# Designs tried in a protein design run: designed miniproteins, single chains, continued (2). Part 84

Each design is a single chain, and the fold is of that chain. pLDDT is the mean over its residues in the fold that is shown.

## One batch from the design tools (miniprotein)

Design m6908
Fold by ESMFold2-Fast:
Structure m6908 (fold): chain A 100 residues (1-100)
Amino acid sequence: MTEQERLLREAGEAFNAGDVDRLVEILKKALESETLTPEQLRALILRFLDAYATHPERFSKEDLEIALKLAEKALEQSTDPVVKRQLQEDIEFLKKKLEE
């Protein structure tokens, strides 16, 4: 199993278990990783956003800032205009939540 496959698998497991702390730790590891594609980074962001939509009270502002940094990293590395558009929408959502 590659590092990227392992991180995506572990993120899915953390999401299914409702383990917010583990999910955020995986996003932090992805932020430091150079092996994940923009599409794989976005898959992690979608897991975070789905968990946040279900239980927003479980996430700190620091957790939202980590997700924002990961989305910005994915956007900078992306060349696909569809993925760029989706990441821009994810970034706008996270920025609005950080203003609350």
Scores: mean pLDDT 85

Design m6909
Fold by ESMFold2-Fast:
Structure m6909 (fold): chain A 77 residues (1-77)
Amino acid sequence: SDVEELAELEKKSEDPKAVARRIGLIFALAEDAARNDNIDEVIKKMKEAGISESTIEQVRSLAEGFKALYEKIAAAK
């Protein structure tokens, strides 16, 4: 899963390709969580996988931002 891959990539912080993939996964997880309205569930899975609190906060903040944007788009009529 993306959460498991992100947890593994955090252990490879010195690898530029791993850093780039980690950034991409943070963005993808945040967007997917917002789109599926399951932000709290995704955050719980990240905590269970041992992902760092700073990375979890990045995903949560981005997901909340995407959710707010989607709600504004849906309300615009």
Scores: mean pLDDT 81

Design m6910
Fold by ESMFold2-Fast:
Structure m6910 (fold): chain A 87 residues (1-87)
Amino acid sequence: SSELEKFKEGIKKLIDNIYKAAVDHKWSDSQVLSALLQYVRYVYKEAKEHFSEEEVKELLEFMLEKIKEYAPSYYDEIKKLVEELEK
């Protein structure tokens, strides 16, 4: 749906902004990880109120793919949080 695509664009924009801030301000690994974990929880909360379970899964997978592009070293820890939220 158009709403799903708009939400994906929002996810991309916010992750791009986190990555830009991390580079521009020379964030530590713990600061980057903390910001990404907080963002994962936020996205899950917002998505589950507006989308089906299947669409929420698609949005989380899209978000994880974007995180892997910018911060591959944190992918496994963030994926673990996503799996915990889906239980």
Scores: mean pLDDT 82

Design m6911
Fold by ESMFold2-Fast:
Structure m6911 (fold): chain A 80 residues (1-80)
Amino acid sequence: SAAEQARIDEILALIRGAGPQEGRKLTKSPDEVQRMAGLIVLKVAGDYSAYDSLPPEEQALVEQYLKAVLERLRARARAG
């Protein structure tokens, strides 16, 4: 949906140019979208400590967001 695409686009904006230090700050946010962005940044950087500390339901949510982010990046690459 348009709302889901907007949320994924917000995550993409948050992770753009973000390193592990920015990712760690984002994981402290009360906002779910910012926390998911931080967890994705850390996971991509090879820092699994925050991810591994999550309950299985929240780990699954991170994986769903990561999949959606990757699909959105592929769609943008194909569209130009």
Scores: mean pLDDT 81

Design m6912
Fold by ESMFold2-Fast:
Structure m6912 (fold): chain A 82 residues (1-82)
Amino acid sequence: DLKKRIEELVEKRLKREEALAQELLASGSVDPATLEAQLAALKKDLAEKEAYLKEHIDEPEVQQEVKEMEELEKRREAHLKA
């Protein structure tokens, strides 16, 4: 189930960031090239992180890190909505 949690975490974050990017483009607050570069960097970082976590999925430290990442994402979402 930890593998599924990692996949869901990455997928939810990508969808949220893509939705936010579309909203920012509509508001005219950021130029499209900057947003595209930021999304590309995020996708690369998330793909590398996902690969690392899946490779070490049976390690207690990785299980703890996934839990911390889930909590961080929830806090980031709450803070952005405020």
Scores: mean pLDDT 77

Design m6913
Fold by ESMFold2-Fast:
Structure m6913 (fold): chain A 74 residues (1-74)
Amino acid sequence: SMVEEAKKEMDEIFEKTKKEVEELVKQGKYSEAVEKLVEGALRMNEIVKEVNDEEVRKYHIELGKEMEEFLKKL
């Protein structure tokens, strides 16, 4: 379904963003890490707008909370 495809694409963006941010933070490149966070968030927002489904919007919020938890552990 479009919803399942959107969730999978969002998961891929989430994992890529986590890896890039973690690497940049370890290098002390905090401004670049923030840019990667914003880039990932904007890409996810485009998916949410294109699919226009409440389940996808809820999943986006869930991934946002998981990103916050990830950042706290860095």
Scores: mean pLDDT 88

Design m6914
Fold by ESMFold2-Fast:
Structure m6914 (fold): chain A 102 residues (1-102)
Amino acid sequence: PLEAFRKVAEEVAKKHGFELELAFTSPTGLPVLVLRQDTPLPDEEVRKRAEEIAKELANALKPYGITELKYGIRRVTRSDGTVVQYVVLADKRDPFPELVTK
């Protein structure tokens, strides 16, 4: 199932201007997806896109037993001043990863 999740995630991410960086299984055996974007966007725009991606992916992955996805946003500033934004997506029922939306 992870390969099917990865392919769907790649398509949905690209539609919203993100790339799939990582796909793995949590300790519960549920999929976790990490999406990346290198273009500087306002926090509100990143949150809006993350919400749209989470909804679209949950709908696409319903045949695989996913009904809702939770998301977290991580902003990383590199030593050269470039900003990379990550969106982490996981099944809402999965206690790992702990996605803190602060």
Scores: mean pLDDT 75

Design m6915
Fold by ESMFold2-Fast:
Structure m6915 (fold): chain A 53 residues (1-53)
Amino acid sequence: MDDFIDTAFERYPFGTAVRIIAAAKDYLAGKGSLRELAEKYGVPVGLIREALR
């Protein structure tokens, strides 16, 4: 399973700005819920919400 890398990224979100921005854009485009996009991009829901402010 590829989950190991995804989980490690969520624990240490040092280089996740691009994923957060992409997830926020997809949310605004109606491509999914915050939870689903957080799972798909490997970022916490809270970080996507911050990007939407």
Scores: mean pLDDT 67

Design m6916
Fold by ESMFold2-Fast:
Structure m6916 (fold): chain A 107 residues (1-107)
Amino acid sequence: NEDDKIAIKLALNGTVVKDKDKYSSTVILKALAIKFELYLSGLDQASEGLKLVKAGLIVSGLRQVLKNPDDVNELCKIVNELITLVEKMGRADKFKEEIALAQELCP
């Protein structure tokens, strides 16, 4: 859908934090999930084509595992789980702004 396409564009362009006020919390949380998952998959420095394919798979995965993939609370749960994995890798400092944005959206 259109929101999923916007979330992919924000994640791939690295503009999630910059454009946070332009889109719904659902779009921003999906973009954060895509960004964290690309990093955890070792694809953050991959070609744009490979990142686009993986981002599409991440969005499809969210639609398969979440009861409502547009629900802020369910997206917050997934984003917080991804943040925990990034922190366990000792890489929280790489994502300070994204983690702060997730905490703002997911009190």
Scores: mean pLDDT 84

Design m6917
Fold by ESMFold2-Fast:
Structure m6917 (fold): chain A 115 residues (1-115)
Amino acid sequence: TELERAGAEALGEAGAAFYYALRALDYAKKGDDKKATEYLERAKRELERAAALVRRHAGLSPETLRAIRGVAEATIEVLKETLEVASEESKPYAEEAIKEAERLLALADAALAAA
């Protein structure tokens, strides 16, 4: 169904954000500020896309919403670690990505409460 497709796409985008957050952390630890920033921007975009799908589609399954919630929480933790080791130049990008991950988490929580 369209709803199953939207749920799978939202979870896939959240998963991509988590992967990009891990890559950003790796590059931040290596002092590659340019790549750290590029991956933080990619993580932010995927989080925004996942959030848009959760907002647009009422009735995503509780199982899918719990999975998105879990990925969002894991992404926040990786991004917080990235913020701790990031250069001054990259810190604002990590902070923006954290805000988007927190927004996705809040949207998943609200959707679960409505189910």
Scores: mean pLDDT 91

Design m6918
Fold by ESMFold2-Fast:
Structure m6918 (fold): chain A 66 residues (1-66)
Amino acid sequence: EELQRRIDELEKRLKEVKEKGGNPEYIAKAEAFIQAARTLLENGGDPEVAEAAIRLAEYYIDKAEA
């Protein structure tokens, strides 16, 4: 499943960003959106909402890396 794969990749990126000492505010936001997307998919929630959360997590990971 493509959304689950994207979440897994974001979790790997987030771990790397945390290890490098990225911006903690953006890390926290990325963690929240990853958690929301995972919870939605696990509970059979709206996949469009899950995808939006994934995109927001990607955005905040990029910001944390800057």
Scores: mean pLDDT 83

Design m6919
Fold by ESMFold2-Fast:
Structure m6919 (fold): chain A 83 residues (1-83)
Amino acid sequence: MTRVITRVTFSDPDSARRGGPLIAEAARRIPGVLSVRTRIDGNTVTTTADFRSLRDARRGAPLLAEEARRIPGVLSVRTTILD
């Protein structure tokens, strides 16, 4: 099991509260995702996605980052793969 942590910074806390569920939903649609957890802290949304394999994580992490960047109010997206 490989963990991907995606940290998304929004322009304001209201944008983060609206965007958090959209990021979580996008993560759940990625092949190989087993579980998704999301934490909202002020302007920042941290989504933790557990993948079946490192290969699935390497393919899925860029897709999640791309989907997150399409959300209104997003200022930055950072992704870390933990194996």
Scores: mean pLDDT 86

Design m6920
Fold by ESMFold2-Fast:
Structure m6920 (fold): chain A 68 residues (1-68)
Amino acid sequence: MKLPEATKETLLLGLQAELHHAQKEGLEEIAARIQEAIDRAKTMSTEEIKELWEELRKEIEEFLKKQK
């Protein structure tokens, strides 16, 4: 099996999955943040999206812990 490097489309799919999850859970604040990240990512390079994803991941994780 081949494990290719993350592409812009793969990173955007990850963001889209997190957006759908946040929307299903009723997390309006997180959903808005993810949507903003997706919109920005459309104009970014793959490298910039990787950095954005790491920052967003930390923010989402902290928010989800606080919501419980």
Scores: mean pLDDT 73

Design m6921
Fold by ESMFold2-Fast:
Structure m6921 (fold): chain A 97 residues (1-97)
Amino acid sequence: SMQEELEKRKEELSQRATELLSAKRKTGPTPEQVAAEEAALKQADEEIEKMRADKSLTPEEILLKGLEQAERYLDAGTAESALRYLSETEKLAKERG
């Protein structure tokens, strides 16, 4: 089902993000990486608020959009933003379904 595919993608993303965060904790992030993460977290919060305002989105659409954007944050190296975005969109999807 679509829910099973979304759950698998969520698990894969969470694992990748956790591995990246673990690596960063060992070496320490650069000032540029810290600034990028802060900017990404602010953008993530703004995007989550826009998603909350859109009452037309189904739980599945919220989770899919959440995964797609979280994957983009992760590919940019902003793993904390990816996990926060995924967590908040999952909560929103649960509230609507």
Scores: mean pLDDT 83

Design m6922
Fold by ESMFold2-Fast:
Structure m6922 (fold): chain A 81 residues (1-81)
Amino acid sequence: MAIPEDEEEYVLVYMDSDSESTREKAAKEVEEKFPQAQIEKLSDGLFLVTLRGLSQEELEEMEEILRKYSKRVAFGYLLRP
């Protein structure tokens, strides 16, 4: 029995890059690897990623993808309310 079964997780992703092209390539690679994720651009270098059913391992893979494009990557995990 698991009580919180259908709650969505939100990951706030920041990637420090002055290049829009670099940000677009990173976002596209994340979207191709995790097609279940919804990606919304909040500002230059700041994205909200809505996750459903991603594991800790898949989140680590996403971090590795983003770190190929920038060494200054930060993740804020918004857990269920």
Scores: mean pLDDT 64

Design m6923
Fold by ESMFold2-Fast:
Structure m6923 (fold): chain A 87 residues (1-87)
Amino acid sequence: TGTLSFDLGLPPSSGARPGDVVTVKVTLTGEDGSTRTFVQRQTVDADGSVPVSAPDLPPGRYTVTVEVFDERGRLIYRLTFDTYVPP
């Protein structure tokens, strides 16, 4: 099992500022079509980034969708990308 971990830079268009509390929702779709969802509250870092982590993933290819919601529950940023979790 592996962990996917990275810092997600929020673009200025998101309206998020350092010190804001956001909800980060990470959905991972495996090559078998299975989905895993992680939801965490995070504070926007001084550089405008939020930490993102998805632990205990089986090795393989994933399509990752990250959705960031503001304190009002509004979607302010969405990013989809492909990644590989090594053995």
Scores: mean pLDDT 84

Design m6924
Fold by ESMFold2-Fast:
Structure m6924 (fold): chain A 73 residues (1-73)
Amino acid sequence: GPAEQALEELLKAHLKGLLDKLIAYFKEKHPEAEITYEILDVETVRVTVTLDGKTYVIVAKPEDVKEKMEEVL
């Protein structure tokens, strides 16, 4: 219902803030990498990393994104 939709939008806004900080951290460590993300839902994030002409697509839970990015970068 409307209350559930409002809660999901608030959770997505909070998640965006956390992901923006995480992506900024990796961009500082790897300024040559192009990093973008898309929040598919509150439990699923897609991160695209392009480094040295290779593109990596990570689909993971928000809490797992940092570990998955550390495996690629």
Scores: mean pLDDT 85

Design m6925
Fold by ESMFold2-Fast:
Structure m6925 (fold): chain A 75 residues (1-75)
Amino acid sequence: SHMEKLKELVKKAIDYLRKAADSSLPIDEQLKYVDEAIELFEKVKKESKNPVLQEFADRLIRAAKKIKEEILKKK
């Protein structure tokens, strides 16, 4: 179903965000994972008609962008 597809996108995005925050990974891998997470949360926000899920995705996009800024500072 559409909702199950959105749940899978959210699960995948959260997994990528977790990997982006893993400081044991090379900086280039962390950047790849954070960009993938942002893209997936943007897709969830665009494709969801549920305002709670849209707000959740928007919050996590903002969090992911902050994580990206912190990764870039280590460069």
Scores: mean pLDDT 86

Design m6926
Fold by ESMFold2-Fast:
Structure m6926 (fold): chain A 92 residues (1-92)
Amino acid sequence: EDERAVKRVIELTKKAIEAAKAGNTFEADVYEALLLIELSVMEISGNYDAAIRAVEEAIKLIEKALADNPHPVLEEMLQRLRERLEELKKKI
């Protein structure tokens, strides 16, 4: 279950990146909301290690996307995910 949830966060992050690059900020926001729901489910279940891994993989994907071009929507998403990662690390 944990590995499936981590994979879902990765796929949702990829979809958010592609939507943002296409100029579809609404769709990018929807995919971000869905990945945050997946993270919240992992947290409620006590699966902090899985949640941390999922956020770290999402951060790597967004950082890679930003390496080629600055993108305000992805920069804001990256900041929110980094903040969540630090909060998660405090719980373990």
Scores: mean pLDDT 85

Design m6927
Fold by ESMFold2-Fast:
Structure m6927 (fold): chain A 95 residues (1-95)
Amino acid sequence: MEEFLKELEEWKKKLLEKIEESKKKALEEIEKIEDEEEKEKRIKFLEEVTEGVKALVEGVVNTILLRELIKEGRVEELLANSDEVQRKQIEILLE
């Protein structure tokens, strides 16, 4: 279990680093745009997309963690650290 958790955390970290690196490269290309209004729109869109992708990665990792914690009988630890929405989702999955 511990080795699996470390591998999952390293995978998540590497993926988030790749997302940030891709964002930086895209931002450098956007900065070359001479139209200020177009530049601002593209920056906002890039930020929204980047945030959405990061949220998706968090969701996938949390789902994998939930499945492993359920198998180990450690669901109480997950519930203790969950927000209201996450707690409700976990309760549904346990039914």
Scores: mean pLDDT 76

Design m6928
Fold by ESMFold2-Fast:
Structure m6928 (fold): chain A 71 residues (1-71)
Amino acid sequence: TGSGTLTLRVPDTATEVVSVSGSAPGTVTARLEGDRLTVTVTNAPVGDVTVTAVVRTESGEVEVVATVTVT
């Protein structure tokens, strides 16, 4: 098992993270700072993990999908 982190850009109108999930076992967390979403995966199998996060914006919820490399 290992960990990985990735920072994505989201709309600057984003206010909160509604949900976050990963394609592999482990813990996935997401943190929103302005127009940046930082996704952290811990205790996951080494390799690429697909993370899906739903972020609330002024126009509604937006789904973002990214690959986090776990080492």
Scores: mean pLDDT 80

Design m6929
Fold by ESMFold2-Fast:
Structure m6929 (fold): chain A 100 residues (1-100)
Amino acid sequence: SVIEKINELHEEFLKKLETLSVEESLELMKEFYAKVIELAREAGFSDEVIKKIAEIAHKTLNEIDEEIKKLTDEEKQREVIKKKTEEAMKEIIKLVEEEL
């Protein structure tokens, strides 16, 4: 299922996050969201749903950027990336489930 593929991508992202710098983690996160959008497009979801997924991704990236600017500790910055991505994933999965 699309949900299984999205969860697999998320698990892969979380594993890589443990070994990467904050800058590398942000680039990986952009790649992750691009792959999620590609999966939704390939699954035949509407342009409206794809737009909503992209909006969630952009909002999450902006929230992470604003929060990490307030932090000097890389470990805490990494925790923000993880938490915000998990919150975004729950929203994306809910949206995808409503279209299935």
Scores: mean pLDDT 83

Design m6930
Fold by ESMFold2-Fast:
Structure m6930 (fold): chain A 66 residues (1-66)
Amino acid sequence: SAGKDAIEGTRLGAEAVAAGLELHTGEPAEVTIEAVGPDGARGVARAGELVVTGLRTLSGSTGRVE
């Protein structure tokens, strides 16, 4: 489903960010992925004191990780 594809895409992006955070902080990173509606997902990557949140949807032409 579109929502499942959004979750997987968001997970890959969040995992890439998490890997960068682990390298930068020396702390293990945690990734949380949440479904947002039928075709969207939100990812959060956290390592030590650093948190990065992003949103990806399939209804828009551009996905973003903030």
Scores: mean pLDDT 67

Design m6931
Fold by ESMFold2-Fast:
Structure m6931 (fold): chain A 92 residues (1-92)
Amino acid sequence: MEELAERAEELVSKMSEEEREIAEKVEREVIERMRAEAEAAGVPNTPEAKAELLLRAAEETAEALKEKAPLAAEALEVAKEAYELKLAAIKA
């Protein structure tokens, strides 16, 4: 997990301020929408459900950012791996 966090931080450090702002806006919009959908669907507030939501949000945000902020998209792919490992650990 530490190696994945360092890789993501390195990618973020290489981003321009403009790329970072675009990535932050898109990620916020995706997460807010997914949280609202989960709440409306009555998804329980468990660590597993949170990890699954963040994994899906990272996937959708990375896809949306591929052309506009490619470094942010790459950092989100690294974040996906971290969320997948976390979800696997929660499931035993």
Scores: mean pLDDT 76

Design m6932
Fold by ESMFold2-Fast:
Structure m6932 (fold): chain A 72 residues (1-72)
Amino acid sequence: MSPEVRRIYRELVAELQRKARELGLSKEDMIRLAKAIADTVWEAEEKGLTPEEIRQRMRERYDALLAEVLAR
């Protein structure tokens, strides 16, 4: 993972941790979300996407997964 992509991932994980505290998400749901985002980053980086494209895909994946968890 490039330094720029790692910075973006860390920022998103920090937002997830803050949201988990605010919304009362379980530790299991937090771990699942963080892993899914990391997998998305790895796949996008393997495909040679730019840091900006990776940021957009991480954000879209995060929003979709958070909505799924909250719908339970």
Scores: mean pLDDT 77

Design m6933
Fold by ESMFold2-Fast:
Structure m6933 (fold): chain A 70 residues (1-70)
Amino acid sequence: MKPLTLEEAEERAKKLIEEAKNLSVDDIYRKYQEIQRIFEEVVKAGGDREKAERLALKTLLELNIIISNK
């Protein structure tokens, strides 16, 4: 079992933000759940909880900005 690293989680989060620019608002709300799950997996794998939570919040704020501009 390969644990999800903080670096891999950040990469996935950036990809989700890029995709969100072309998604509907409902689909973006689904991405909130995916982002939370990704960073929870980092913490479960022994990653830094505080760093994971900060990156998750940053990503969620970027998604909120995208939603606000739709």
Scores: mean pLDDT 77

Design m6934
Fold by ESMFold2-Fast:
Structure m6934 (fold): chain A 65 residues (1-65)
Amino acid sequence: MDGGEVEDKYGEELQNMGKELVEDKGLTNLEARIEALKKMLDKLKEEGDEEGAKALQDGVDSLSG
């Protein structure tokens, strides 16, 4: 699984989390997206989805610089 597959699979959940972070924390859209990805990464690690967590980490790294 690559970053694109993770975005397709979790795209709606990530968008919803991002919107809440913008509204609740006053983050920019980019900051909210990165934060949502990090929260999803923590969730996948807790669930034991090592492949999904790795792919999502690659996505975070791509967006953050």
Scores: mean pLDDT 70

Design m6935
Fold by ESMFold2-Fast:
Structure m6935 (fold): chain A 98 residues (1-98)
Amino acid sequence: ELEALLEQLERELEEARREGRETLALHLEIVRRLLEGDPAAVAEFAEALMTIQKAPPEVAERMAEVVARAVELLRRMTEEAKEEAERLLEELGDELAA
């Protein structure tokens, strides 16, 4: 899951750096930091999304695939957190109603 995606990102980062694709490497690093929960990466991620459209098609396509996977994982994690919060609120409501 998250660990598998992070391992894939590390491999693609190393490959991008080896190939001298500095722009791709920079964007992959931002996505990795965002997935690791670095709040400073949120603004950098937003900026990276704005620049993807201006990247060469090859770089944009690889980034779009990685970003899509990262967004899907973040969405699943957010839904799990929401369900947990709803459960806690129901328990509190039941206690207060007693």
Scores: mean pLDDT 64

Design m6936
Fold by ESMFold2-Fast:
Formats: C-alpha cells, structure tokens, sequence
Structure m6936 (fold): chain A 97 residues (1-97)
C-alpha cells in the first residue's frame, strides 16, 4: 500500500510540475486513499497538502482550504505538530482568497 501510494504521489508531483493540475488532483487523491488504508498518516498529510497546492494552482480556493485542513488532521494523527500547524495556516490563507 505505502509503496503504491509513493508511486502515485510521485506521478502526481510530475503532473503538477507539467501544469496538468486535474491529473495531479486525481493521482494525489488515489495516493491519499492508499495511505489511509495503510494508516500512514504522515504520507497521507503530505498527499493531502500536495492536493491543496494543486487546487490552489487551479484557483479552486475552497477545495484547497479543505485539502489543507484534512492534511493538518492527518499530520496531527502522525504526531507532526509543526506540519499540522503549517497546514492549518495554509487552509486559512486559501479560505481568505
């Protein structure tokens, strides 16, 4: 599950760099699903944070805020307090756009 999630995360990032935001969103959602099944909350947070970035670049600020809030919750479950705080701040910024 984690190895498959890592492959999808990498493909999502490649799509994001290419400007293929819709493809990146789909790949990050698939990665997040696999990390959820694995109880890998740190990588789940990373996938959801990257999903937020993809939505932000598309101008979908509401979906970006939601993704960052979900990333914060995942990071909190992982014990990654600093990353959870950062993701919360990104959610607030996206919600204000």
Amino acid sequence: LVAAGNTLLAKGTAALKAGSYASAISLYKQAASLYTQANDFLNLGLALNNLGVAYLLMGDYASAAAAYSQAAAAYAKAGAADLATLATNLAEIAAAL
Scores: mean pLDDT 88

Design m6937
Fold by ESMFold2-Fast:
Structure m6937 (fold): chain A 98 residues (1-98)
Amino acid sequence: MHPLVEALNIMNKLVIEEKDSNYKKINDAKKFAESRGLLPEAGVAGLIAYELIKKGYSREIAINTAYALVKNLYPEITKEDIELVVDELEKNNGKAKL
């Protein structure tokens, strides 16, 4: 499946599924991004990239795809911001920590 289509499916699953664990994952990622002086949406972009990596996409493809989704709405978010969030999620088995 195309990485962009997969990223949209991940975003829809995270946002639309009313599962407490998904809300906590999103909120924790947003708070982590804010704690580093980034937009909270950088946390969501990093979470999408991390889920793409878990589906077997390369780190480069995952980060570039997440960046492509957010760059027009949130031009302040950089690929490096997304990489920072991905690094935290990989280090902590999918959990962002303050």
Scores: mean pLDDT 78

Design m6938
Fold by ESMFold2-Fast:
Structure m6938 (fold): chain A 73 residues (1-73)
Amino acid sequence: SAMEEKEKKDEEIAEIIRRDVRELEAHAEEYSAEELRAAAEHAEGLAELLEKQGLEKAAEAAREAAELFRRLA
């Protein structure tokens, strides 16, 4: 069903975001504070778009990414 496809997509996008965030965190020292703040802004925008699409798990992963990037900046 469309709902099952949406749920699968939500989980897959959330997993991709968390994986990419972990990779960025491992190399955080290679980024400037300005670059990390820009990444946080982009992650917040992504979270809003995902939430509007009803992809709640992916949106949460994007918000967690934004918080982490701000913390590292």
Scores: mean pLDDT 87

Design m6939
Fold by ESMFold2-Fast:
Structure m6939 (fold): chain A 87 residues (1-87)
Amino acid sequence: MAEQIVEKTRELQKELRDKPGTIKVVVLDENGEVLAEEEGTIDPDASMDEIGKAQQEVVDRARRKMEELGAAGLAMAIHFKNMKVVP
């Protein structure tokens, strides 16, 4: 499970390399198969708080799809472009 999430995250990083300001959330089952995908955009100059809010909106949409599928305990892979890393 964790290894499959890491691999999917790496794929998303490659995909989003040329899409600045994009947030993508992928919902995976226990076998690493994609159940739902949601995308959002952020201002590249957005603050960390603004990025967090945009990320939460995309995550909430993915969660809603999970609930509609009736599947609990699923793993999520989250990736965003142009996010500042705070040490």
Scores: mean pLDDT 61

Design m6940
Fold by ESMFold2-Fast:
Structure m6940 (fold): chain A 76 residues (1-76)
Amino acid sequence: MSAFDSLPESVQRALRSVLGTWAREKPPGPVESILRAMDDLGVPRELRAAAVREAAAELGLPEELTQRLLDAIAAA
């Protein structure tokens, strides 16, 4: 249930920061920026969807933005 909590604390903070900034940009950044950030942070592929879902819920991101990220992860 806590894929996000299995990540190092530094990775959790970095992912929250990147997602928060990305979601508040005008215009919003491309979803590929988040995928690259996850690659740079070393987030395992099997944890990415769960980590994004948990971080997005914690940050209060709109479902539309969360779904776009999940679709991009599934397509990668």
Scores: mean pLDDT 75

Design m6941
Fold by ESMFold2-Fast:
Structure m6941 (fold): chain A 57 residues (1-57)
Amino acid sequence: KPKLSVEEAVDRFMAATRGSLSLAQVDAVADFILEEEDLPRELRPQVRALLTERLAE
């Protein structure tokens, strides 16, 4: 649903995976989040950047 912000979509996914995600999966996970939450592909770089930020910390 396009109502979700990029940050909300990423945080929701991170909560669901509970730390089982690695940096090597960022590209596949970004694509998955865009499809699951019905986000525009134009937001892909933002999703990737936020996932990387969350996983680095």
Scores: mean pLDDT 72

Design m6942
Fold by ESMFold2-Fast:
Structure m6942 (fold): chain A 67 residues (1-67)
Amino acid sequence: AVEAALEAVRAGDVEGAREHARKLMAELIQQGKEDVALAEFRAFQEALDAGDYEAALAHIERMGEAL
């Protein structure tokens, strides 16, 4: 999940990046980490929409660290 999201961002696959990040968010929510999941996913989407791929990668990494 984390690796797939990181690869999608690096490839410029915006739709794939969103899909894989949603899966990470869902996994975090299932673990009771809803606040981290929602905050990081929101920041990820904002970074991705702004074309800030470095920030988008950092937010995926933080979601992965929380798993």
Scores: mean pLDDT 81

